# Designed miniproteins, single chains, continued (3): the designs that were tried, part 102

Each design is a single chain, and the fold is of that chain. pLDDT is the mean over its residues in the fold that is shown.

## One batch from the design tools (miniprotein)

Design m11535
Fold by ESMFold2-Fast:
Structure m11535 (fold): chain A 80 residues (1-80)
Amino acid sequence: AEELAKEIKEIAEEAKKKIEELVKNKAPLEEIVKVYDEMMEKITPLLEKIEELDPKIADETAKYLQEVKIEMEDLVAKSL
């Protein structure tokens, strides 16, 4: 469970960095959304596995992802 949570956090951080670069380069919103969607496609099966193994770690990981999503949305909003 802990190892999967770390993998999810790594995927989320990499996606956030890509979104920061896209925002910096004034990329279309569609490209930013694609990065977010690809991140969620990778994360979703890992979250499902964590929920089966340890629901508490799954909940903590989901809260972390919500914070990352808010940060990503704030970056996009400030660039527009």
Scores: mean pLDDT 79

Design m11536
Fold by ESMFold2-Fast:
Structure m11536 (fold): chain A 81 residues (1-81)
Amino acid sequence: LVEEARRAIEEGRIGEALKLAWEALQRGDEESFRKIAELLAEALGVSPETLVNYLTGSPELTPEQRLELAARIERELERNR
């Protein structure tokens, strides 16, 4: 999962990396989820904590922060390099 997510991020396939992060979370693989979230956060230019809060639906993020992150993710998804 982590190596597949890293490869996806390197290729600009942010959507695939997001799916892999969610898969790790659903499997209860917290270590892999954390590592994938750190790689995604670096690619998106946000903190790992911010991305973890976004992916887990934490109320710690404001609606504005969620919209900004969602827009950033959507732009990366459309680039598909």
Scores: mean pLDDT 76

Design m11537
Fold by ESMFold2-Fast:
Structure m11537 (fold): chain A 102 residues (1-102)
Amino acid sequence: SRRKELLEALKLPVEDFEAAKAAIPASLKAAKERIKKYSKEELEEWLKKLEETIKEIEELIKELEEFKKEGYTESATAAIEALKALIEAYKELMEYIKKLLK
């Protein structure tokens, strides 16, 4: 069950989500360096994959907002903030890929 999997994830310490969020800038920088070596076809495939992944993360955020109402407030809030930061990093990576494709 997706609900059961999300509830198990929300048992993680708040600090784990905060650490994941803090790691995003370094991961984005590393991804940009890797992507410079990609072919045009690989860049176009990654662009589609990032767009679909952003949609999946947005749906996950909506599910986590419901868990905030059910009493998992601190863990769900930390998870949502980390996921929002990840969406922004993926959007920046998509803009970077678009520049490389021009």
Scores: mean pLDDT 84

Design m11538
Fold by ESMFold2-Fast:
Structure m11538 (fold): chain A 81 residues (1-81)
Amino acid sequence: SEEQKKIIEEAEKIRDEAERIGMHLATLGLVDEARRYAQEAIRLANKAIELAKSGKVDEAKKYLQRARDIVEEARRLLAEA
């Protein structure tokens, strides 16, 4: 379905962004905190993809939003560093 495709695409973008942020933050010495945020965002995004593939669209949206929230927290940490 269109909604499932959209969730998967957004979750894949969030994973890529989380990996990029994690790499950048590691260079700043915020390794433990920054990498933890990146890993959590990737975990949540992967779960959103699995739920979307299973047709659990509403559940997938919740995990996708949580992944976005974690990435935003990581961005704020980067801005303060």
Scores: mean pLDDT 84

Design m11539
Fold by ESMFold2-Fast:
Structure m11539 (fold): chain A 55 residues (1-55)
Amino acid sequence: KPISEEEEQKIRDAGEKGDIEEANKLLQSHGVEGKAKTGEEVAEMAGIALEKNGR
């Protein structure tokens, strides 16, 4: 499922707040494989997902 800029921002916001579980749920709902353990990894995975779907 394509990720929008708004969804990427929500995922990054959850990671910045330290809500890694919520961020991972959002990432998984968009078909992103893997599991982040830090806010930095959340931001990286969200950015990759957006870049992959952003044309």
Scores: mean pLDDT 75

Design m11540
Fold by ESMFold2-Fast:
Structure m11540 (fold): chain A 89 residues (1-89)
Amino acid sequence: SAQEARQALLFLGSTMGLARMFMYIGRKFNVPREVMKAEVEKLEKQIQELKKKVNALYPQLSAEDQAQAKKDIALVEKDMKEIKEEVEK
C-alpha cells in the first residue's frame, strides 16, 4: 500500500541517521576498521531490502510521492557511498 511505501521510506531515513551516528561514534572511540566494515555491510543489506520494498510498492504511490521517493532513494544511495568511502580511509 501507499502507507507501507511511506513507512519504508521513513525507515530508510532513520536507518541512515543511525548509520551516521555509529560512524561518528566509531571514529571518536577508535572502533576497529574491521568492525566498522562489518556494520556497514549489514546496513547495506538492510538498505537494499528496504529499497526493494519501496520499488515494489512504487506504482501504488501518487505522482508526487513517486517523485519524492526517487529523491529519497537517490539521497540514501549517496549517503551509503559516503559511508563506504569513510570506512575505507
Scores: mean pLDDT 76

Design m11541
Fold by ESMFold2-Fast:
Structure m11541 (fold): chain A 90 residues (1-90)
Amino acid sequence: DPELEELRERLRELEEELRRLADEALALNNEAALAELRELQARLAELAAEAARRLAAGASVEEVEREILPRVVEAAEEGIRRIREALERA
């Protein structure tokens, strides 16, 4: 599925960006950026729990990726934007 492959590549890029922003937020002790990071981590944990429930219920990996992966990418993009905005305000 070309769209799933694009989402997987996008997620890899977002994971690397998030790691860099998290390191920067920690190094600067930016409380606003750290709060946005915690919000993003909570949202990602909810999506991971939903994926785990679907797999436990007998859904295929492809079905779970098709339904959950776009939501993970969207959450990561929104969270990264908010973290970046908080860092820019410091």
Scores: mean pLDDT 87

Design m11542
Fold by ESMFold2-Fast:
Structure m11542 (fold): chain A 76 residues (1-76)
Amino acid sequence: AMKVKKIEFDKPPENEQEYEELARRLKETFLEALKNGYDYVEITAGDVKARIPVSDITEENAEAVARMVAKAFYDA
């Protein structure tokens, strides 16, 4: 069975401050998922959803991946 870390937000980011906060929260969640051996991170923000394989995340790239995912939610 896949081990999935789920994180939910009420709505996608609507401005730059909310984007930066989402990016920060996603970086923390990605690092937690790596540390605890999760297979996927599932993110929901209102009607927007994403699944990120933890295999695509490293301690070195976690911030960059978090910013990329947060930007996709902001642009949705």
Scores: mean pLDDT 86

Design m11543
Fold by ESMFold2-Fast:
Structure m11543 (fold): chain A 64 residues (1-64)
Amino acid sequence: SDREEAIEELRKAAEEAIKSTKDPGHQKALKRMAEEILKNSELMTPETLKMAAEMIKTLAREAK
């Protein structure tokens, strides 16, 4: 489903972002943000979940 695809995209984005980020503080922040979004995923549309995945990717790029 669109929701399951969006959740998987978010999980993948979060894992890749955490692995690519070398700053421990940024890693913790990204992990916490991803966990909170996933915890509340039932309250979000697939579009919102995909947008969250893109935000996480962007934050990881900025946290180089």
Scores: mean pLDDT 78

Design m11544
Fold by ESMFold2-Fast:
Structure m11544 (fold): chain A 86 residues (1-86)
Amino acid sequence: SIEEQVKRLKELLEDPSTSVTEIQTQVAELYRTALEEGDLETAKKALELGVKINQIQLQGDKDPSITDDQLMAQIRELVKEFLEEL
């Protein structure tokens, strides 16, 4: 269910060892579940979140002063904001 995918995403945010790949995989699962359940608004928001995470990663690749920890902090904040808007 969408609620189970959201719960999983919240659990990943609370785990300091969580990778960007794990977050992106969970966002993709939320997107697929939302499409299957016909929740187009949640699916759209999940797709937009995935795009924004990719943009943060691309910005980090272009700016060598940005650390992996800083990129992860930005991604975690973005996911937290997304969850607050659901």
Scores: mean pLDDT 83

Design m11545
Fold by ESMFold2-Fast:
Structure m11545 (fold): chain A 83 residues (1-83)
Amino acid sequence: MRFRRLSPEEREALRKKYDELTKKMNEIRERQKAGEPLTEEDKKIALENLRVDVELDLYEGRVHPEDAERILKMIDEELKKLE
C-alpha cells in the first residue's frame, strides 16, 4: 500500500467528498450552537469527514504519517462502536 500522485479526476472525487462532508459538519455545528444534541449519524459524519481530511493531508504531505496513523486508528475504533 502506497500513496501515489492521484489523477486530476481521482483528486477531484476525493475533494468533492471532503467538501460534502464538511458542509454536513457545518450544519452539525450550527445545530450544536442551537442547543441540539449530537445524533449517532452526526458522529458518523464527523468521523468520515476527519478520515477523508487526514487521507488528503497525508497524501499531500501536510501531516506527519505517525499522526495520521494515530488519527485513522481512532476513527476506525469509533466507527466500529457506532456500527
Scores: mean pLDDT 75

Design m11546
Fold by ESMFold2-Fast:
Formats: C-alpha cells, sequence, structure tokens
Structure m11546 (fold): chain A 83 residues (1-83)
C-alpha cells in the first residue's frame, strides 16, 4: 500500500502561535484517532508551524489541513513503508 507524507507549513504572527499550535495538535490527534493518518508530528520554528502527516489518503489529509490553515503551504510526496 502506498503511503504519502503531507507537510503543512503555516507562517503565523507571534501572538497567534499558541492558538495555531493547539489547532495543529487537535488536527493531528483527530487524524490519528480516525485513521486518517498513521503518523503525525507538529513542530514550531520561529514564526512557522509545521504539521507532518503520513497517510494512505493524502487528499483527505490536505483537505483537513486547508480547513484549519487556509493560507498554509501544503506539500505531498510519496513515502514508502518498509516491512
Amino acid sequence: MELYRVTVTATVPKEKLPEAYAAAQRLADHLLRTGGALEARVSVEGDKITLELVTQDPELAEAAARIEFPGAKTETRLERVEE
């Protein structure tokens, strides 16, 4: 089965970083709980929040990310899982 890595990067004003981080964590937890993602990671560097997802359904993951972060940069690439 093909797995995809979806990377969502949002540049957020400093005063909104805690809210954006909480939103990214809620999205990650939701996708992990519902099986929309197999792995999820949220990180913050300066004014940027990055959400990385490993998923069987990149279109679903991208759609969910666009709802939470309409202006975010989204990149999808094929990721292979070794048995």
Scores: mean pLDDT 79

Design m11547
Fold by ESMFold2-Fast:
Structure m11547 (fold): chain A 62 residues (1-62)
Amino acid sequence: SSLEAIWAQIAQLSAEKGTFHVSTRQEAYDKVVALAKELGLSPSQIQELLERLDSRARELAG
């Protein structure tokens, strides 16, 4: 989906900047929102990404 592509781009930008360190879920959300705004995503797309991030984190945690 397009959200998966956007998520991959956000992950790449985070890695390239080398300054994004997150110790909590909230910090991760804040960094995702900042990067999504840099990519020009709408507020509704940002909300959808945050919901997807939460779901994905739960899946990866098992």
Scores: mean pLDDT 63

Design m11548
Fold by ESMFold2-Fast:
Structure m11548 (fold): chain A 86 residues (1-86)
Amino acid sequence: GEREKLEKEAEKLEKQLNAWEEGKNTSLTPEEVVKLYEKLIELYKKLDKYEKAAEVLRRLALFYEHVLGDKAKAEEALAEAEKLLK
């Protein structure tokens, strides 16, 4: 069903992001990586997997801070992670 399709899409995005985070995939631009994180967060929210969505938001925050140097967006991502767990 639809839920199983969303779970498979989330698994595919996790594999892509893990490969990027491990340095095994260097073909993605920073903007494309942000879009993959955002899509994975929305998929986990649709699946009611808020703890996983919060984990992905923390990974996005690290990407903003360490790759893009965007501390403000990193702090926003961390704040959203905290809101999901309340």
Scores: mean pLDDT 87

Design m11549
Fold by ESMFold2-Fast:
Structure m11549 (fold): chain A 86 residues (1-86)
Amino acid sequence: MTEREKKLEEAIGAIAILKAAYDGEFGPEVLQKYAEEERELAKKIGEDKLIELGEKAKKAIEEARANSPSAEEFRKKLAEFYKELK
């Protein structure tokens, strides 16, 4: 994988996690569905813009992980960050 391909896949994964949290649904099938949607979005808006959004999403996930004592609290914070990512 190139470094750019790695950044793009990380961005797709991070955004998919935030979107899944916002919808209140979790699991590998749900995450795969959202990852597929973000992959298609990258083709329309450009990889650079999606990578930038993904960097914000990754930061949000790390902050939520560090400050969440439970899985429920973690998911709640991720859902809030998705709303801010507009």
Scores: mean pLDDT 76

Design m11550
Fold by ESMFold2-Fast:
Structure m11550 (fold): chain A 76 residues (1-76)
Amino acid sequence: SADEEFEKVMEEVEKLREEALEAIKAGDFDTALALIKEMGRLLREASEKFPEYEEKIDEFEKKLLQELLTEIERAL
């Protein structure tokens, strides 16, 4: 179902989020940038495939951006 497909995409994004945050903490910004780019790709595709989840995706993206920026500031 579309719900199950959306859930799988969000599980993959969450995994990439954890890996990106760990890369930032380690000062591995090359890896972090690659992971952030991949998350952006998946979220963009999800927005196109699942318009019914647009608000959920937008809320997730705003939270993700805040978390990433906070961790980058801590790493500097």
Scores: mean pLDDT 86

Design m11551
Fold by ESMFold2-Fast:
Structure m11551 (fold): chain A 89 residues (1-89)
Amino acid sequence: DAAERERRERLMGLMGAALRWPEAVELLEAGASEEEVAALLQRGYEEGVRREREAPLSEEELAALRAEAEAALAEAFRLIEEKGIEALP
């Protein structure tokens, strides 16, 4: 099913972008532009989509990647709290 494949690719893309969020926060703190951060997140998304197209993950692998993405988002929020959200550009 093409629709199921597209949904899976989008989900993998979103998880790929999520994995880049801690790096995105560090780049913003280092004075990177919003465009540079957007490019990093887009690259993560594209990497996620490509991974799904090349080698679809098992349910166990998908669950592990989801946990990793959740941990990355939690780390990004921790970095925002540590650095002060009002101080980020």
Scores: mean pLDDT 79

Design m11552
Fold by ESMFold2-Fast:
Structure m11552 (fold): chain A 73 residues (1-73)
Amino acid sequence: SMNSQIILELTKEQLRLVGEAVDKLMAHVQKLKQQGLPQEEIDKQAAEFAEKLQKELKEKVQALNQKAQEQLS
């Protein structure tokens, strides 16, 4: 059904956004390691960046859910 297709596409986009967030975090951690920072500083900066990514991911997921609800209405 059209509703099943909308749910499937929503799920696919959510998984894509999670993957992008993970890739960004991994790239950031790698960059910090290459700068020769102490592990304590890497952990701190990685945690701060992860928190920012989590907030951005939550906002993007909420926007997708809202758009899907409008299409289901």
Scores: mean pLDDT 86

Design m11553
Fold by ESMFold2-Fast:
Structure m11553 (fold): chain A 90 residues (1-90)
Amino acid sequence: SAEEEKVLEEARKEGKLVAVKIEDNKFVYVITESEEEALEANREAIKKAIDEAIKQGVKKEEIREQALWVIENEEGGVRRQAEIVLEYLD
């Protein structure tokens, strides 16, 4: 519902929203008690996604360029995820 979408968007802005992969194209959203808890869960998900992309032939440099673009053009949780990407690639 629109009300549920607002709750999820507020949690996302606060950095407390985690997408838990249950199948290749299926996710469950979880709201954590802290931004730190969400960041740690998202860090593991991001690492797995990067490893899979590289395994499928995506260049490490291309992933880095995309993360740098996000850091320059986005704020909040999206920017923090991009920072995690750069940390993992180093």
Scores: mean pLDDT 72

Design m11554
Fold by ESMFold2-Fast:
Structure m11554 (fold): chain A 80 residues (1-80)
Amino acid sequence: SADEEATIERILELLRGMGPAQARAMVESPDPVEKMAGLVGLMVAGDYSAYEKLSPDEQRKVEEILARIEERLREQARKR
């Protein structure tokens, strides 16, 4: 849906220039989109500690977001 697409774009925007310190701060955010961006940022940096503390349903949501991010990055690479 348009809302899901907007959420993915917002996460991608937050991931631009996000270092490990910013990712750790965002994981503690009360905003679900910022929390998701922080989780993804940490996982990309090799830190799975926050992911491992999630419920199975929350882990599944993170995996769905990662798959959508990977697809968007793959499309961007193909255009160059």
Scores: mean pLDDT 79

Design m11555
Fold by ESMFold2-Fast:
Structure m11555 (fold): chain A 98 residues (1-98)
Amino acid sequence: MLSLEEIEAIEEEIIEQAEREISSLPPLEQRLLRAAVAGLRGEEAEFADEAERAAYEYARALRETAYREARGEAADPALVAAGRAAAARAQALYEAAL
């Protein structure tokens, strides 16, 4: 079981790793990763397209699900379902843009 502090540390490590790698990725993947990082940080963001929005929504749902579990709160089935739908949408839009 991860504590809230451990989840925050893992979140920041993932964000730092993503930011280090972002400049070596193709432009589409850079945009999607930046949107996902904003979602992981819980930041408000504006999106150029639906793929960026989907990546953000997926990352935000993952973050909130992890934080709820760390607080001993029950998993929100609607949040989990929304995150899964956003992930599927991001994947489909990414594949269509390739």
Scores: mean pLDDT 75

Design m11556
Fold by ESMFold2-Fast:
Structure m11556 (fold): chain A 88 residues (1-88)
Amino acid sequence: SLEEIKELLEKGIEELEKLESAEEAIELGIKTLTEVLKLLPEDAPLSLINEIIGAILRLIGMELDKSSFEEVKKEGIEILEELLEKIK
């Protein structure tokens, strides 16, 4: 349901704020986004699905590039906040 997706995104943001490593932040971000994909309704717009997949790919790219914790945390929180705004 949309409410479950909202709760998952809000929890993800809260947990990201408490993390202290880039690797853990990337893992949590990818996990949260993957769980959101599983909860999307069958009629979810393709644009939303593509945005979430794109966000997962961005986080994977940050892991491969060995981005700083500050950059990963900022990007991860921004991704989850933007998705939360779109499902309101």
Scores: mean pLDDT 85

Design m11557
Fold by ESMFold2-Fast:
Structure m11557 (fold): chain A 106 residues (1-106)
Amino acid sequence: SKLELEQEALFFKFQVDIGIKEVERQKTKEALLTFLRNVKEFYRHLLKLAKENGMEKVAELAEKSIKRIDELIKQVEQMTDEEAVARLPEIIEQVKKDIDELLKAV
């Protein structure tokens, strides 16, 4: 149902806010990668729920978000630890914007 997807979206937002605080506390490439991988798993979960509930627009946006997060994970994996930490605020801001746009469609 739409209500189930809306509840999962709120839970996702809550988990993202916790994850951001943890990355900002640790300030490591490994913590950033863990955060990004967790965001990807939430996108996959939202995609599954959107498809099961016939929410085609949300499903399309979730697929695009999965592609973008995969590209970002690959970029961060290729960075040095120093580069990843230096770019951490920019990367978190980009992820926040993508999540906000996806959740607006729910």
Scores: mean pLDDT 87

Design m11558
Fold by ESMFold2-Fast:
Structure m11558 (fold): chain A 67 residues (1-67)
Amino acid sequence: SSAVRESRLEVVRRYLLENNPLETLGALLADEARLTAVAEALMGQPLSPEEARALHEALRRDLAARR
């Protein structure tokens, strides 16, 4: 379901935030295709365009809150 996939994307987002320095996270945000590829590797499956945008936007908000 979409809700289950949304929860899994939250886990991926948290994993990225906790396991990467700010410089690396900034580079991933600057390269949407690379961020999507990394998230797909962690999920073990492709992301929809909506899921990719939701992850990118949530991660951007998290980094903005730390600045």
Scores: mean pLDDT 80

Design m11559
Fold by ESMFold2-Fast:
Structure m11559 (fold): chain A 70 residues (1-70)
Amino acid sequence: HMVTATVVVPREQAAVFARAAGEEGLSIEVIDGDGPLVTFRLTGSEEAVRKALERARAAGVQIHEYRLEE
């Protein structure tokens, strides 16, 4: 049961977000990293994606966009 999600965060918070996603065991790919925002593609369980977003928000990361890909 693997899902793919797209998440957009501020560049200055990208490392904190990547750490949160990695701690939940998600595979991380940077799709777009030019300019002030970074777009990540995450692959893993839906539960792991949810926990990573919760962890990132708790750490102060501003999630600009979140989309679960079908």
Scores: mean pLDDT 83

Design m11560
Fold by ESMFold2-Fast:
Structure m11560 (fold): chain A 60 residues (1-60)
Amino acid sequence: SLLEQAEAAYEAGLAAEESDPALALFHYLVAASLYKQLGREEEAERVVRRAEALHRRLAA
């Protein structure tokens, strides 16, 4: 299902944060997009906020 795909993308992002942050950001964007398509606004916002925090950490 699309929900399982969104959850898998989020977990893939979490797994990649330390080894490949760019890949983690890609997975988070996929997860957020899928959650938005499903109307899961709260989950989409959580993923976006995590992606923003990671992006800021990389820019510092």
Scores: mean pLDDT 87

Design m11561
Fold by ESMFold2-Fast:
Structure m11561 (fold): chain A 89 residues (1-89)
Amino acid sequence: KDLELAREGIRTYIETGDVSKLSEEQLEALEKLGETVAEDERAREILKEALELMKEKMLEKAKEEGADKEVVEHMEKQYEELLAEIEAL
């Protein structure tokens, strides 16, 4: 149940780019996902899948909205560093 809520919250954030669109239950599930990622292989898989999709969607959206190249490059680095940290677990 909590993993499903976390996945739904991640999908909502990827689609909207707005954390305020997530329910309190989805935010709590995401916090739990982050805390358990080192112990739970399924949590790691969900988080990796979400970050890869979020990177693609958010970079495209930022470019379409006219974000500065420096901002787009910073976002890309942040996602790449997070993915590398998760893979190192």
Scores: mean pLDDT 72

Design m11562
Fold by ESMFold2-Fast:
Structure m11562 (fold): chain A 89 residues (1-89)
Amino acid sequence: SVLEELQKRIDELFEKMAPEVEEAVRRAEGASEEEKRALRRELLDRLYELSDDPLIRKFIELQLEGAANRTEEVEERLEKEVEEELKKA
């Protein structure tokens, strides 16, 4: 499955980034809701910078876009975009 391959790559990236994720969680303790949102954006930006994988970058972009519109259309578009990117790879 196209989504399974992408999920595997994301899991590998998060495993590599585990110390930075743990640090972000630690900094979120006692933080305000606004500070927590800022930390989340900072972590995502960091993941984007460290990922040389265009599929992971594309997935992050679509996830950030999809967070504003949680519809079946977003999931269908993600599936189609991932399939097209895997065909290029």
Scores: mean pLDDT 63

Design m11563
Fold by ESMFold2-Fast:
Structure m11563 (fold): chain A 59 residues (1-59)
Amino acid sequence: SHMQKRLEELEKESGEIVKNFIEYMRKNPTLSLEERKALLREMLEKLVPISLEIARLKG
């Protein structure tokens, strides 16, 4: 179904967002606390709409 395919795409996208964030943090160990907070906020801003769409699709 279109719903199942969309759920799989959203789960894959959220997984890649988290993996990319973790990899970036590992490659940049000298980031300040303020820079780390800004990156975390950016990641969360990307993840929240995905989580809401998943919730809507599941009902």
Scores: mean pLDDT 87

Design m11564
Fold by ESMFold2-Fast:
Structure m11564 (fold): chain A 85 residues (1-85)
Amino acid sequence: MEKILEIERKFYQLLAEFFAWVAEKVRAHPNDERIQKLAEEARELARESIDRMVDAVTAKDAEELEKIFEETKRRLEEIRAQLEA
């Protein structure tokens, strides 16, 4: 249980920090279609990842939860790199 709660907390912190940063980028570039599309892709990824996380938490599968967290983090970093370019 403790390990699951720790990963879940880190996952929500990752999403909160990422989307706060994305919101600033979108506000700074309101007419940039590329930035808007990347922000939308990030939101879709977050929704899918949250659903997978909820399933893993319900199953008490810490290993699957950790895998989902690392996969989501990696994909968000790829989107971040594109947004910074």
Scores: mean pLDDT 84

Design m11565
Fold by ESMFold2-Fast:
Structure m11565 (fold): chain A 86 residues (1-86)
Amino acid sequence: STLDGMISLLEEGKKLYPEDAEHYDKAIEALKEAKRALEEGDYEKAIEALERAKQHVSKTNPKDLLAQLVLKELEILIEELKEKLK
């Protein structure tokens, strides 16, 4: 899934930038929470978890271009889910 792909990219980022491990771990945890919420059909909870993931990814190493890709993918997914609630 798209979320599993994002998690994998952040796990690789954590290996490359262990000094920022806390921010990667919190982002991964929030993505796993978002995945559970989506599986339960709880779009509002999923959006809140994705917004938290976005905040944590923004605090990872600025040289991590894969984390920047995850930020863009998160922004798109959040907007898609918000449209489903309208």
Scores: mean pLDDT 87

Design m11566
Fold by ESMFold2-Fast:
Structure m11566 (fold): chain A 69 residues (1-69)
Amino acid sequence: SAYDAIREEARAELDRESEQLTAQNRQFLATTTQDPLEVAKQQLRQVGDVVSRVLQREQERLAALAQAE
């Protein structure tokens, strides 16, 4: 269904965002001299931000589809 397609797209977006975040964190760790605990806290915050953004976009697409029907 169209709803299932939107959810699968959200999963694909999360996978792409996860790959990008991993690359960004790898680069950050290569250049930082910060405390490991501070780095870990920042990485956890970044993961939360990515998840929230992907979920919000999925909800927007689902709402748009419901309005179109």
Scores: mean pLDDT 75

Design m11567
Fold by ESMFold2-Fast:
Structure m11567 (fold): chain A 93 residues (1-93)
Amino acid sequence: SAAADREAAIELAREAVRLTRDVIEGKESPAKVASKATAAQLLAMSSGDEELIEGVMRIAELLDKAVKAYEEGDLEKAREYLERAEELVEELE
């Protein structure tokens, strides 16, 4: 159902945010972030909720930027992008 897809999209977005924090802290692989973010976007699209689709897409973009900044050694920028993604995921709840 659209409601179940919506709830699953939000939970996967939360997981992607948590994993990105672990990546920046050196505890986890960036690959898991990309897979969770992609799954969240697909479920958001399946829900048909345009506001959720836009929100999850912005979160995914911020997490991609955070991981890229981390890989480039810019920990300050990585944390800034992560903090913005954390704020946005709370708005989905």
Scores: mean pLDDT 87

Design m11568
Fold by ESMFold2-Fast:
Structure m11568 (fold): chain A 60 residues (1-60)
Amino acid sequence: MPATREEVLKKIEDAGLSEKQKSIALPMLEITLRRGGTLADVDRVIENAKNIEAILKKRA
């Protein structure tokens, strides 16, 4: 089931992403929406953005 832009924005707000996490996630979320991705795809992108920031802070 494809995610809507409204659902994506709500998930970003609910997840409390930092500005750096948003800068990582937003381009991927735009691609996901363009491709008709699901809410599970959105959750995965948000999780990846959090993991990338953690790695950049010297932790895998």
Scores: mean pLDDT 76

Design m11569
Fold by ESMFold2-Fast:
Structure m11569 (fold): chain A 60 residues (1-60)
Amino acid sequence: EKEKLLEEIREKMKEMLEKGVDLSEIAELVIKERIKLGDFEEVSSERAKKELEEEKKKKE
């Protein structure tokens, strides 16, 4: 259920990005939505950070 909601939020983000909506505004809205979901967001945040770090290293 929560994963499904997150996917919908992610899809909305893509749509807004394609429309040219400000990234800052999109990020704010997405963060708010995810916070409402609860702990699941925290777990995802931790993993996302790790993945980003590895991607950064890969660039090197």
Scores: mean pLDDT 62

Design m11570
Fold by ESMFold2-Fast:
Parts: C-alpha cells; structure tokens; sequence
Structure m11570 (fold): chain A 76 residues (1-76)
C-alpha cells in the first residue's frame, strides 16, 4: 500500500542521512511525500526534506519545506 511504501522510503532517507548522504536522503524523503502526500508520515517527511536542504546549503528550499510542514500540521 502507498502508506507502507512511503514509510519505507522515509526509513531509507533516515538511513542515508545517518551515513551523511544528504542528497540521497533528500531524494528518499521527496519520494515518500510523493508516494503518500496525505499520509501519516507526510509531515515528518516534509520536515526531513527541510533538514536535508539545510544540510546541503539550500536555506531557501529548507525554509519553504519547513513552512509547508507547519501548514500541513496545523491543517490536521
């Protein structure tokens, strides 16, 4: 199911981040959000995308994804 796949992709992103591979982490987190954008992992994945962009030096993208995560959390 899309929910299970999104969670698995999120876990793969966390693993990549723990290895210092923030480019791979960002890609996995973005895939997780695309797979289940309204699912239970979506807010956590958006926050993780923001963190990955910050680690990669893209402060503007980090701010945009953080705002999106906050908006989605408030809408719940």
Amino acid sequence: AARDEAVRLYVEGVRAASEGDWEAARRHFEEAVRTDPEGPIAVEALEAIATAHRRLGDEEAAARYRALAEEKRRAA
Scores: mean pLDDT 86

